# Designs tried in a protein design run: designed miniproteins, single chains. Part 107

Each design is a single chain, and the fold is of that chain. pLDDT is the mean over its residues in the fold that is shown.

## One batch from the design tools (miniprotein)

Design m3715
Fold by ESMFold2-Fast:
Structure m3715 (fold): chain A 85 residues (1-85)
Amino acid sequence: AEAKLRELAAEFEAANPAEAAAIREELDGMSLEEQEARAEAEVARLKAEVDALLAAGREEEARRLMEEFLWRRAVWAVALAERLR
């Protein structure tokens, strides 16, 4: 299941190397517990925003927001896994 996340992360890193590096730098300053707490907070905020966009009939914007979030989380997950290795 991680194969798809690694592929998405690689694509995002290739297109946005500076942003990917910034994500890794942020992770270096955080404990695993802090990273999990931030991930939960981000998911909660994204869920509320997506629900609001869908309720307003702005499906295309909701989809783009979800895709951006998935790319960011894929980079985060891969960077975290590499760091634990």
Scores: mean pLDDT 71

Design m3716
Fold by ESMFold2-Fast:
Structure m3716 (fold): chain A 69 residues (1-69)
Amino acid sequence: SLHLLHPSLVLVAASPSDTREELRRRRQELEDTMRAGGNRGVTIIEVTEDQLEEAEKQVRARDAELDAQ
């Protein structure tokens, strides 16, 4: 189980950088849902494209290392 690896990162990555407004709108909708539900919803993390690419690379490398163990 990966506590730090969350689908929220994939959610941000799934939205193209050129569509930052759409990403922001989706974040707002999720935040509203989380607040209405007492923060029981999805955790949203906003990261830069560069940080996201690095995170993806490291995750894949770590996953391969752990799986190879």
Scores: mean pLDDT 54

Design m3717
Fold by ESMFold2-Fast:
Structure m3717 (fold): chain A 100 residues (1-100)
Amino acid sequence: MQQIQQIVDQMNQMMNDTMDQSMTSSDSDRVSIIRQTSRQFQGFLQQMRSLTTDPDAISYLDQAIDYIDRAYQSTDSIVGLTYLYRGYMYARYAYSIEVQ
């Protein structure tokens, strides 16, 4: 539980930093920032998946992974950011199940 909480806290900080940087960046830089955060989130989600045993939490993590992969492949900054945020939210849903 504490390990998953630390991962989610790191993802939360990175999501906030990505949103803040995206607001001040050019469109091309914004896509690059989203791609970098998506790569880091892929690593965090793999760690969470390895620590997760609840089937419902696993289902949410699989959805998170799919959305983060879509964010990574996106060439549109708004679409990419939307996928990144959705992936992050699904990771939070998985965490909420695991801490019960």
Scores: mean pLDDT 84

Design m3718
Fold by ESMFold2-Fast:
Structure m3718 (fold): chain A 83 residues (1-83)
Amino acid sequence: MEEEIEKIRELVRKAVEAADNGDYETALKYLKELEKSSIPEVRAFAKKAREDLEKNGKLSASQIAALELTVVGVEIEKLYPLK
C-alpha cells in the first residue's frame, strides 16, 4: 500500500515536472502509467489530465491541482481514515 502511494506520488511529480518543462511526451508517458493505478480516483484524474494534454498540448492549472490533490487525499485517507 505505502509503495503504491509512493509510486503514485513520484509519477504525478514526474508528469507535472515534464509538462512544466514542455516535455509533453514524457508527461504523457507518466500519465498513462498513472492510469494503470489500482486506485480509481488516481486513474480518473490521470485520464482527464492525459486527455487535456493530448487535446491542448499542455496541462491546465486545474488538472495539475487535481492530480496533486488526489495524491494528498490518498495519503491522508491512509494515515487518517475518514469514519
Scores: mean pLDDT 74

Design m3719
Fold by ESMFold2-Fast:
Structure m3719 (fold): chain A 80 residues (1-80)
Amino acid sequence: MTYVELEGDPETGFFLKVTAYDEEGRVLGERTLTSPRELAEFLAEAGLITPEQADSVRDRASLERVLEEVGRRAGERIAA
């Protein structure tokens, strides 16, 4: 399964860095995004969130909610 690491810039509040990893831990891609919407679109394209979840992202708060849902779903699959 692919893994994604996300970093927010605390100075700007909207500067996000995305790094995607393959099952082998190899870097598939890295992108710096200036808006939560661009990040959500990238995550949907990578198959990590649904298109509906991506469309619901309008700001940082809605992005964080979607990321919590993704992390919870992945964790539940591993734990169950």
Scores: mean pLDDT 62

Design m3720
Fold by ESMFold2-Fast:
Structure m3720 (fold): chain A 79 residues (1-79)
Amino acid sequence: SSTTLPAAYGLGKLYLEQGRYDLALRAFELVLREHPDDPVLRAEAHEGLGRVYEALGRHEEAARHFAQSRAIREEIGLA
């Protein structure tokens, strides 16, 4: 396990910027699977998923992921 920001998160953001939304979703989901105990990485991955769904025009799914990201940040005192 990496103690730095995961490569999967960086790749997710890159894929999102390139419009490769299926790969971006997979990369952010991988962050959640590999780092279930890291609330900062979980919050960042949910925000990434929200941005992908927003780019796809799937605003309801985007809102739910943004809400999950915010709830995690509030739990750890960052929101």
Scores: mean pLDDT 83

Design m3721
Fold by ESMFold2-Fast:
Structure m3721 (fold): chain A 100 residues (1-100)
Amino acid sequence: SEKEELIELYRKLAEGLREIKEKLEKGEISMEEAIERVRELLDKAIEELEKRGMKEAAEQMRSFKDHLLEALEKAKSKEEMIEILEEAITVLEYAIEKLE
């Protein structure tokens, strides 16, 4: 079902953001690389939603991407960026809970 596909996509997205956060915390990637990885991850999610004909979800994901990237680009420290990523993961987990 479309609902199950959306839940799976949101779970994969949350996992991807968690991996980026962990690599940033460990100093394995820079803040700039973290932003680019988040951009790529969200672009892939938007493309998948569009291919599935989920136009409303794709528009919501574009809004989420724009707000998240703007927040990350304004982050003044690695610690602030980690907190922003943690908040983004929580938003996705809440969206999954509402769909279940």
Scores: mean pLDDT 89

Design m3722
Fold by ESMFold2-Fast:
Structure m3722 (fold): chain A 101 residues (1-101)
Amino acid sequence: SMDLKLLIEAIKYMIKSLFTGDMTYAKKAAELYEQLAPEYQRILEEAVLETSRRLAESGDLSGEAAARAFTEAMIEQLKRAGLPEEVIKEIEEAYKEALAA
């Protein structure tokens, strides 16, 4: 489960980057992504690509609205990829924390 822990941390930093605009969080997410096993890199890459496609279809969203739409669509893609419920729960908690900030 070291890979799952790294995956959760990478996603948490992605969410922080989206909501704060602080690129330091994006850099940390990228560094964690590079440490993932290839199977988890593929899961995250596919989730991000499909999320980006859906965000483009949602029209001209910006700021918090774009961050919310991206995060919710990404969580949906991660659920579809079959990640454990415990992993999804930790990601959803990070999303709630970002919304409260």
Scores: mean pLDDT 84

Design m3723
Fold by ESMFold2-Fast:
Structure m3723 (fold): chain A 70 residues (1-70)
Amino acid sequence: MATEEDLEKAVRAALESEDPTAQQAAVGEIYHLALDDKERGIKALKEVYEKTENEVTRKTAERYLKLLGA
């Protein structure tokens, strides 16, 4: 339950934060959470990749997906 809440919060921050630095930090947090739960973390990173309007945030999510073998 806590891990699911942490992932949801990080996805929201990555998609809704007005600060690009906060968006990048949120994507990094999703990657860190993915180290404990790879399946849910990959799903969360794919959601950010598909829904983000920010090209830098999208590229960051893509890099982390590649690191996770997705």
Scores: mean pLDDT 81

Design m3724
Fold by ESMFold2-Fast:
Parts: C-alpha cells; structure tokens; sequence
Structure m3724 (fold): chain A 66 residues (1-66)
C-alpha cells in the first residue's frame, strides 16, 4: 500500500500535540519525527483525507510532502 508523508504544523498549538498523534495513529499512521513546531507522519494514501479533515476540525493544518 502506498504511504504519504504529512507535515502537521503545531507551532503555538502544543496543547494539541497528543490529540494530533492520536488522530494520526487512529487512521493507521505512524509518527516519523516531531519537534516544537511540527510533526511529520507517514499515513496510508487512502487515509490522508480523513486525517486532514480530522485535524482541520481542531484548527490544525497538515500538508502532504514527498
């Protein structure tokens, strides 16, 4: 199954870090790296829209990279 990388901007939204990670994992994603500004995750291609919509519902923006 093809995977895509998502970069999730959590700058100024640290309180949502755990919720963001939970949303990603609930949709079959894996956390690749994280820091104070962003999280990079690997997500199944078929789950990308579901993850993005879930994150947008809490005001978090995610972009597909690579």
Amino acid sequence: MKKVKLRVDISGKEKYRELVKDIIRAHGGKILEENDEYIVAEVPEDAVEQVRKALESIGIKAEVID
Scores: mean pLDDT 82

Design m3725
Fold by ESMFold2-Fast:
Structure m3725 (fold): chain A 85 residues (1-85)
Amino acid sequence: SMQSQTDSFSDNSNDQMDRAVDLVSQGRFDDARRIVSDNRSSGDSQLRSYQQNNAPDDMIQRLQFRVTSSRYMLNRIQQQIQQQR
C-alpha cells in the first residue's frame, strides 16, 4: 500500500541519512554523496507515482519533506567534496 511504501521509505531514508552522516564524519564524502543521491532518486520516483495515483495530501507532504531533506543533505555533501578537491 502507499502507506506501507511511505513508512518503508521514511525508515530507510532515516537509516541512509544516519549512515551518510557517519561517512561524512569519516571524510568519506563520495560514499555519503552516493547514498544520499540514491535515496533522493528513489524518493523522487515514489513522489511522482503518488501524484499520478492521487495519493492523500498528507502522504505526499510526508514524502516531499523526505525528498527535500535528502536534497539539502546532498547539496551540503557536494559542497564538502568541492572544498576537499
Scores: mean pLDDT 75

Design m3726
Fold by ESMFold2-Fast:
Structure m3726 (fold): chain A 102 residues (1-102)
Amino acid sequence: SELEERLQKEVEEIRKAAEALEKHSTGPGARALIRFLRAVADALEKAKGLTPEQVEKLREKIDEAFQRLADVLSDPTATPEQIEAAVDEAIRELKKAVEEML
């Protein structure tokens, strides 16, 4: 379907972005963002079996999880442990959201 083709292109683009970040960036913030992007790609790949309405709801959950992670990444006092905990939580919430839709 057109939706599945669109999701496949998004998955490929996100995975390329994560690979580029991995080659050119180091540190806890970069590692957290790479892990989050890969989790987003995995969620969107699983979303190929979902309705357009479910995909939009998943996108909202991705945006919410990213906003919370971005808040921690933008905090100059955040420790590597706090950054890792934030991405672990974001990935957990994203996995839960997609599993509840399947």
Scores: mean pLDDT 87

Design m3727
Fold by ESMFold2-Fast:
Structure m3727 (fold): chain A 76 residues (1-76)
Amino acid sequence: MKNIEERVKELEKMGYNEAAEALKKAAETLIKAGMEKAAVNVADTVYRLAKAGKWEEAIDLANSAKKLAEARVRQA
C-alpha cells in the first residue's frame, strides 16, 4: 500500500491533483476486488504517464481501471 500512497503523493506534489484522485479511487477499488498486483501496476503506469506530461492518458487509464474493478466487485 505504501508504494501506491507514495505515487499519489508525488502526483499531488507535482500539481496533478486530478490524476492523483483518479489513481487513489482506482487503487482502492482494485484492492477491494482482490487485484492488489494490478493496483500497484496501474499506480506505477499512471505516475510514469503523468511524469512524462501525458496527464490526460494517466487520468483515462486510472478511470478505466476503476470501472473494470467496479464491474468485478458488482458481479462477485
Scores: mean pLDDT 78

Design m3728
Fold by ESMFold2-Fast:
Structure m3728 (fold): chain A 58 residues (1-58)
Amino acid sequence: SSMEKRIAALEKKDKAGAAAMRKAYDQNLPLTHIYAYSAIASGNEGTKEAARKILEKG
């Protein structure tokens, strides 16, 4: 799937973000949550805060 390709590409640049994205994808979470978990693992403070707000809203 397109997500598998995206995770593989991210793994070369950001192993922590890729691992978080894969874990969320394996749990079949919504696409927004998959990206949010990746951002929390490897993003800057502003990106992490925005991602936490997405997860809090469900």
Scores: mean pLDDT 76

Design m3729
Fold by ESMFold2-Fast:
Structure m3729 (fold): chain A 87 residues (1-87)
Amino acid sequence: SEEARKYYYELLAEIVKEAKDFVKKESKGKLSDKEIDEIINEALLKSKDYGLDLHEAAKTGDREKIEEAAKKFLEALKKEISKLLKE
């Protein structure tokens, strides 16, 4: 449905925002916006399977499944971000 599609994109935007805030916190504000975007893009690429899981959950229209998939995607992003910041 259009409502499920809207909810999916709203969750994706929130996940990306939280991931950017996590990068800022973990880097103690030492990175530029460009460097933050590069880290986020790399983390998204490395977590693509979780992004696909969220997309599949969105197709069901089940809010509980969508919320669980979104949480797992954010957790995967934070893990990949932490690895990138240690390199």
Scores: mean pLDDT 84

Design m3730
Fold by ESMFold2-Fast:
Structure m3730 (fold): chain A 62 residues (1-62)
Amino acid sequence: MEEALKAIEEGSKELAEIARKAYEEGGGTSVMAVAGEAKRLGLISEEKARKAIEAARADGTG
């Protein structure tokens, strides 16, 4: 999970905080949703969003 949060933080520290709260509430699936939405809004690059989603999925909590 730290790899997912770090990938988001490289694009936006504010989004990384949101993703951390999402993880506490809904696990890796919530982090993947935050990364996907951030990519859609252009707040992080597609590469960073993909890394975050892959790391969150690998954590096995979603």
Scores: mean pLDDT 76

Design m3731
Fold by ESMFold2-Fast:
Structure m3731 (fold): chain A 100 residues (1-100)
Amino acid sequence: MPSLEEIRAELAGLQAELLAALRARADVATFRELLDRMRETALGLYKQSDAEQREALERLVLGVFLRALHEAERLGDAASVELIREAMAEFGREFRALAE
């Protein structure tokens, strides 16, 4: 199982990719694929994690979404803002489904 440090490093990498895509004005399809990859990676890590790691993972993932949302808003990228909000809602639903 990954350590909390490894989880933080993985999510930091995904955050950097999302921010780079936003700044490069990536198309909707490319940005959606990055959001999906982050969601799948986070859910995979969640399933492999203990209770402490799961709490940290949820907070870290929400932080990545919020950082990406703020960057999209700063850039005036309304399409990416909408995609991030949709991804956040989807992620919240999937996380609640995994939490018992």
Scores: mean pLDDT 80

Design m3732
Fold by ESMFold2-Fast:
Structure m3732 (fold): chain A 82 residues (1-82)
Amino acid sequence: ALERLEEAVLRTDFSRVDELAEELGVSKGVVRKLLLGSSSRKDPAMAKLLDEFEKRFGKSILDLQIDDGIELLKQGVDKVTA
């Protein structure tokens, strides 16, 4: 479940939101917020999921999305070079 969440975060894949929500035992809204990078530790269910993800992968979802966002930005710039 967490490995599939990591892949969905990296790809920004919303097609698996329903499956991930069921596997992780959270609401679809929590999964969507994680994929969008709008995660908040104020929600206990989200905070627990973020802690489990960090423990499993050694990186926060936010750090992972920042790294991926920078890479996508670089790829976008490369496509503008004639």
Scores: mean pLDDT 64

Design m3733
Fold by ESMFold2-Fast:
Structure m3733 (fold): chain A 57 residues (1-57)
Amino acid sequence: MDEKIEELRAELERESGDFAARLNAAATPQEVDTVRAEGGRRLDELKAEIARLEAEK
C-alpha cells in the first residue's frame, strides 16, 4: 500500500511539472483553458486517490 501511494505521489509531481510547462507554453486564452481543464482534472484525480489510500491507514 505504501508503494502505491509513493507511485501516485511521483505521478502527481510529474503531472504538476507537465501542467506548469504547458501553461507557460500556452499562447492563447483558449489554450490556457484547455490546459487548466485537462491538467486540473488529472491532478485532482491523483490527489483524491492518494487521500483515499492514506485514509485506509
Scores: mean pLDDT 79

Design m3734
Fold by ESMFold2-Fast:
Structure m3734 (fold): chain A 89 residues (1-89)
Amino acid sequence: HMSPEELFREAVRLAPELRDEVAQVMSDAIETISAAEALGLDEIVEKLREKMREFVERLRTGSPEEQRAAIEELKKFIDEAVKEIEKAL
């Protein structure tokens, strides 16, 4: 299975025209995983890793419009994960 760092590199490679936006959302996902791991929130870590894999798959097969939609969906998922982490504090 690919690590979050490997998924980041793959995502940027698959969407070079959206490089900055993809890099930002993937960085946010990795940072959120690190925060969840620090708190022992293994379920959130697993879900974020699964969503990153789904995101890479959507970038691989999607049109530019579908790639933009995938970025927005991942952003929303990260926002929800951050709220769950904040509730655990």
Scores: mean pLDDT 85

Design m3735
Fold by ESMFold2-Fast:
Structure m3735 (fold): chain A 67 residues (1-67)
Amino acid sequence: MLSDEELREAARKGAAAGGESGAGLAAAYHDLIQQGATPEEAREMAREGGREAGLSEEAIERGLQAA
């Protein structure tokens, strides 16, 4: 399992790649689950990654709902 820091960095990069569509954040959420994060942890890390990537709250919500 990756560290929390590594998982959060992966979420940030994924969120940044998808931008305001939230698609990158949705993909990052699934990658976090595959890396062994719980659904709760993955959702929290994806949300933090999205904020760090500069996404709007609407984009973060859209991505998490798409996941």
Scores: mean pLDDT 76

Design m3736
Fold by ESMFold2-Fast:
Formats: sequence, C-alpha cells, structure tokens
Structure m3736 (fold): chain A 80 residues (1-80)
Amino acid sequence: SVEERIQALLEDGKARGDEFTAYVSAMAVATAAGRDELAEELYKKAKELDNGKKSTVFGKKIDPAEAAYRAGRAVRARRE
C-alpha cells in the first residue's frame, strides 16, 4: 500500500540520518497516488526538517520539497 511504502521510506531515512530526503520522497509517492492530504502533511514535515537539516542529495540552490511535490503532481496529472 501507499502507507506501507511511505513508512518504509521514513524508517530507512531515520536509520540513515536522512529524514529530510525520506519525507521528500514520501511526499512524491503520496502525491502520485492521489493522496493529496497526506502529501500536504508530508510536505509540511519536510519543510520543518529543512529548517534544521541539510539534504545531501539535492544541494543548497533548490527547494527539494517543492520540487518533489511538483514532480508527484505531474505524474498524477499524466494519469488523468
């Protein structure tokens, strides 16, 4: 399920010390699956983590949470 995939991503991120990237990925998964409310909640948590944590994947000149949210929305739109 979407919830199982998200939980697995969040647990992996916590274990690796990369929770920010985990929430960003989880948000994209939720958005692509049409779980807009869940995606919004995950986006808020990613923004909170960004305030104190730095992503090792995305660099400093992009908003990776916004980028992932937009990517998930685009995937969902293509299905409609």
Scores: mean pLDDT 69

Design m3737
Fold by ESMFold2-Fast:
Structure m3737 (fold): chain A 82 residues (1-82)
Amino acid sequence: NELEEILRRLGEVQAQLDALRAEAERLARENGQPLTPEQREEIERVLLEQARLLGELSRLENIRTSEEAIKRVDEARRRVLA
């Protein structure tokens, strides 16, 4: 259903963010450089998609509640704010 699809995509987006962050951290440790322009652009695109999915999830939360959905949203918020 729509909620399950959003949660699946949100999980994929979180995995992409984790991978990009891990790569950026490795590069910073090895070369003392943070993100490349290309990496920053990719992260921005993924964050925008995450924000869109969180908006859709909030809409569904008002209609149908889900503890799992709330956990996914909280995880995403922590990653964005960290």
Scores: mean pLDDT 64

Design m3738
Fold by ESMFold2-Fast:
Structure m3738 (fold): chain A 59 residues (1-59)
Amino acid sequence: SLEQQIQQVMDQATQLVAAGDYDAALALLEDYLVTVLGMSPADARASAQAAVDDIRAQL
């Protein structure tokens, strides 16, 4: 399902952030938001950055 795909991508992004690989986490989330969810590149970038910031705050 789409929900399971989102969870998998978020789990992978969390692992990348925990490893200090912020650029890879941002690229993964931006690509997913554009290609799967149909977001504009600008909206995807803003959403990916917010998600990475939230993950970092939780660690």
Scores: mean pLDDT 84

Design m3739
Fold by ESMFold2-Fast:
Structure m3739 (fold): chain A 80 residues (1-80)
Amino acid sequence: GMKDLIKFFLERMIENLKKAKTKEEVKSIIRSGINFAEFLAKKGYPEAKKVLEKLRELLENDYTIEQAIKAFEEMLKEID
């Protein structure tokens, strides 16, 4: 169902982050995550707005690949 597709997408994004070699690649993945968080917010996942704000903050400030991975892992945990 929709929930399984959401989990699959998030797991795929986490794998992409683990394989990223540059900060530019990480930024591209974070932007994709922002689009997905907006989709989740529209589908009625209340925590998606908080994750969206966190992902936007990562784009505007210094971040590590590990911080980006944690943000997506937190989103995955919220889709129980």
Scores: mean pLDDT 74

Design m3740
Fold by ESMFold2-Fast:
Structure m3740 (fold): chain A 63 residues (1-63)
Amino acid sequence: MSPLERSLVNMLLGAYTGPESEEEKRAKAEALARKHVDGYERWLAETTPEQRAARRAASAAAA
C-alpha cells in the first residue's frame, strides 16, 4: 500500500457521510483510492519525466 493511496483513503473517509458502517465506508474508499493510484502509476509509466516536466512548464507559463 503506497503512502499516496493511504492519504487518499483518509480524504475519502472524511468526505463521505451516510448510514453505512465504518468498515463499508473504508472498503469503498480503499477501492476508489487503489483505482486512482493504479491509473496515475500507469500514466507515469507511459510518460517520460522530461515529457511531464515540459507539460508542467508549459502549463505554468500559460497561467
Scores: mean pLDDT 69

Design m3741
Fold by ESMFold2-Fast:
Structure m3741 (fold): chain A 71 residues (1-71)
Amino acid sequence: ERKEEYAKLAKELRTAINNNDQEKVREIADKAVELGLITPEEAERAKNGDNAAVSRILARLLQEAGLVEKP
């Protein structure tokens, strides 16, 4: 299932954020575009250090993985 892939990417992105690993953040943003989760424009914002854009990518990955419960 794609949920396993999304969960893995979410974990990797959170680890990259905690470690200030900008190279890994860029890799995950590009992969999220390939998976159709975000636009290239959103990925570019995240790659340029927009923490809000990075948080949106993480939220979308968690939603697709079924790890975020809607209120």
Scores: mean pLDDT 79

Design m3742
Fold by ESMFold2-Fast:
Structure m3742 (fold): chain A 65 residues (1-65)
Amino acid sequence: MSKEEAIKEIMKITGLSKEQAEEAIRLAEKGDFESAYKLILKHASEAQATEAMNILSLYVFEKKK
């Protein structure tokens, strides 16, 4: 999954702005999944946040060498 695909999917699921979705990705990339989840929860339901966290985990995992 590309970064652009992850951003678009998070925006579709949660209604976050592009900037907010990019910040969630940045937090997840540095291993701060808790802060990413809290950021998403401010703008989306727990179900939407859980789906977005699945996208973030998939994106971060696919970046492993």
Scores: mean pLDDT 81

Design m3743
Fold by ESMFold2-Fast:
Structure m3743 (fold): chain A 82 residues (1-82)
Amino acid sequence: LEERIELLVEGSLETIKSLSKEQREQGIAEAQKVLADPSASEEEKEWAQMVIDAIKAVDAGDLEKAREILREYYEKRLKELL
């Protein structure tokens, strides 16, 4: 399980790093729309918050913080599926 979480964290981080600045800004904007939507589920809002926080960490050059954000999210999601 831990190995799977680490794979997801590194894969997600590489994806975010591969995005252009414009694509990262668009990702934040779309996630903010989910957070503002009163019909969005708690799970959808948690995902949106993670996306915003992870992209902002990458934009700040704080890759360690981005990994921490992604790991916390995936640990929570995978444990809920068990």
Scores: mean pLDDT 82

Design m3744
Fold by ESMFold2-Fast:
Structure m3744 (fold): chain A 85 residues (1-85)
Amino acid sequence: MTVEEIKKKAEEALAKVKAGDTSALDELAKAAEELIRLGEYEEAAKFLTEAMLLFKEDAPSLKTLTPEELEERLREQFREAARLE
């Protein structure tokens, strides 16, 4: 499966999550994991940030963070995870 196919799968899963289908979070997480495995940390962080922002009203701790700050923190976490090789 190509990076572009994984990105498309992530976009489809994110669209379902936006429509209220929480089961699509598992598909989004799997696509993000594949992107991380391929070294596409920025793309994985982008999709996960979008998903987190959908629930920021239910997670007050996220309200103080900008989308850019969330993306940066996710990229840093993925970089740290890769370093534990």
Scores: mean pLDDT 68

Design m3745
Fold by ESMFold2-Fast:
Structure m3745 (fold): chain A 86 residues (1-86)
Amino acid sequence: KIEQLKEEIKKLLDKLEEVTADDPMTVGLAKNMKEILDKPLDSISVGVLTVAAAVGKVAAEREGNTEASKLYDEILDKLSELDKAL
């Protein structure tokens, strides 16, 4: 269910914005990812989202933001499911 996976990823991105509200760059990244999810998706779009989430996870780990890092892991898992559903 592509639409269900999109909504699940959007909910994870909303949580990410909440736990990183003090980091405008991460909030901006999450908003940009939601904009991409609102458009028609293909494997290239999902690939872009996957790279963005992977980079975000590494940044969160370096900053010691364990909650954000965990949310990025969940987003990456859902993006993998979404790519397989396309």
Scores: mean pLDDT 80

Design m3746
Fold by ESMFold2-Fast:
Structure m3746 (fold): chain A 100 residues (1-100)
Amino acid sequence: SEIEELIEKAVEAINAGDIKTAMDYFKEVVDLIAKKYNLSEEEKRSLMTLLYLMGHAMVEAKSKEEAEKNLKTIKDVAIKEFPHLEEEFEKIYKIFVEKF
């Protein structure tokens, strides 16, 4: 999946300390999801914020267990706001956890 490949690249950029490159990949993910699901500009901004929060949770976590717990909390909020994107958020969450 192109979305999965872009998220993997974003997480690799986060792990390298390159937050700007990670944000650029998140923008590509948001654009791809927006085209596929016909998201509004407001929904695109919310999705970008959720991806940013997931990246931040990964950076701030002191352990894999803390990262997984915080990422799961953000994923659950994301699915509540965008129930039609549940499959995409489950895949994104899995990549963040696996690449931590």
Scores: mean pLDDT 87

Design m3747
Fold by ESMFold2-Fast:
Parts: structure tokens; sequence; C-alpha cells
Structure m3747 (fold): chain A 62 residues (1-62)
């Protein structure tokens, strides 16, 4: 199991439930690891769920 894959899974949960603080922490770590595809997926999930605040945080970090 890749550490980045675990972070992505946690980020998906945070984005789905609309947890801005948790999503920001995960997104910053994924960016530091160069996982831009995973960041883009989190952004899409946040937009699909209507969590605009979460989507803005991911977009700013990306």
Amino acid sequence: IDEADVLTALGEIAAVIGNVKATRKVAEQLKAMGRYDDLQRLLELAKERGHEEVAKVIEEIL
C-alpha cells in the first residue's frame, strides 16, 4: 500500500463529507508528493457533491 494512496482515500472521504480543514491538510501533502491526478480527483468529487468551499481550497492548493 502506497502512503499517497492512503492519503488520497482519506482526502476523498473528507471531500465527500465537506470537511474543509481535513481536505486542506491532505491536499497540501498530496501536492508536496507530486500527486496532481489525485488532487484533480478530489476537486471533481467536491464539485460533484456541491461542497464549493472544499473545491476552492483544493483549487488554490493545486
Scores: mean pLDDT 81

Design m3748
Fold by ESMFold2-Fast:
Structure m3748 (fold): chain A 97 residues (1-97)
Amino acid sequence: MTYEITVTLRREGMSLEELEEQARRLVDFALEEAKKLGLKVLGVSLTPAREEDGVTRVTISIYVQGKRSDVEKLVKAIEEKARELGLEVEVEIHEIK
């Protein structure tokens, strides 16, 4: 099956440049973890970082093909890595037909 993993990263008081750097680190990590899990990465999209009311935000979309259980393992790895980087993280998984 094909899945879209939407990762939203937020940090109060972080610059747009710093958040984009951390987002790129998280993408690199996620791609390596996906390979270890046997997931096929179909694409990655990163929205430009933006600031609203002192909170910086960036959204990453990762498109993977594989088993739902392996996608869920990848999501947990992404969440733990985002916390290690000091980021607030929200992840959504959508099955694509």
Scores: mean pLDDT 85

Design m3749
Fold by ESMFold2-Fast:
Structure m3749 (fold): chain A 90 residues (1-90)
Amino acid sequence: SGLEADLRAQAPADVAGLRETVEELKKLIEEGGKPSDIAAKETAAVLYATMAALSGDPQAAEELRRIAEEVKDYSPNTARIIEKAAEKAL
């Protein structure tokens, strides 16, 4: 379907958006940012991860697992959600 093709074509951009958002989230947590700002970045990360997972791209799924490992010490719940999204990327 067109939607599947569009999601697959955008998977690299969604993964890149996730990486950028996770780096921003890590900095925000290290700097003692506002809870609302942290929550906004966590939400953005989950959305990017979900879009990347919906692509069904195995490379995107592998990158989601790596990113989840990188963020787990900063935001364990966000890492768990990203990891679950990677598992469902079938």
Scores: mean pLDDT 83

Design m3750
Fold by ESMFold2-Fast:
Structure m3750 (fold): chain A 60 residues (1-60)
Amino acid sequence: SDVYEKVYERFKKEIKENNGTISTDKAFALTKKLLEEGVPLEVIQKAYIDAQREVIKEKR
């Protein structure tokens, strides 16, 4: 969905800007903001996990 793609790209950007990682606190803060914007928690969780997995797969 468009919402998933937008959230996925946002997490991917944050991970890239932080040298391939993201802190739990930063991830939690972004999740809270997205929930306030009306994004379903399931979409946020999937996008976050998928973005993290993508970076890990690249590094192997």
Scores: mean pLDDT 78

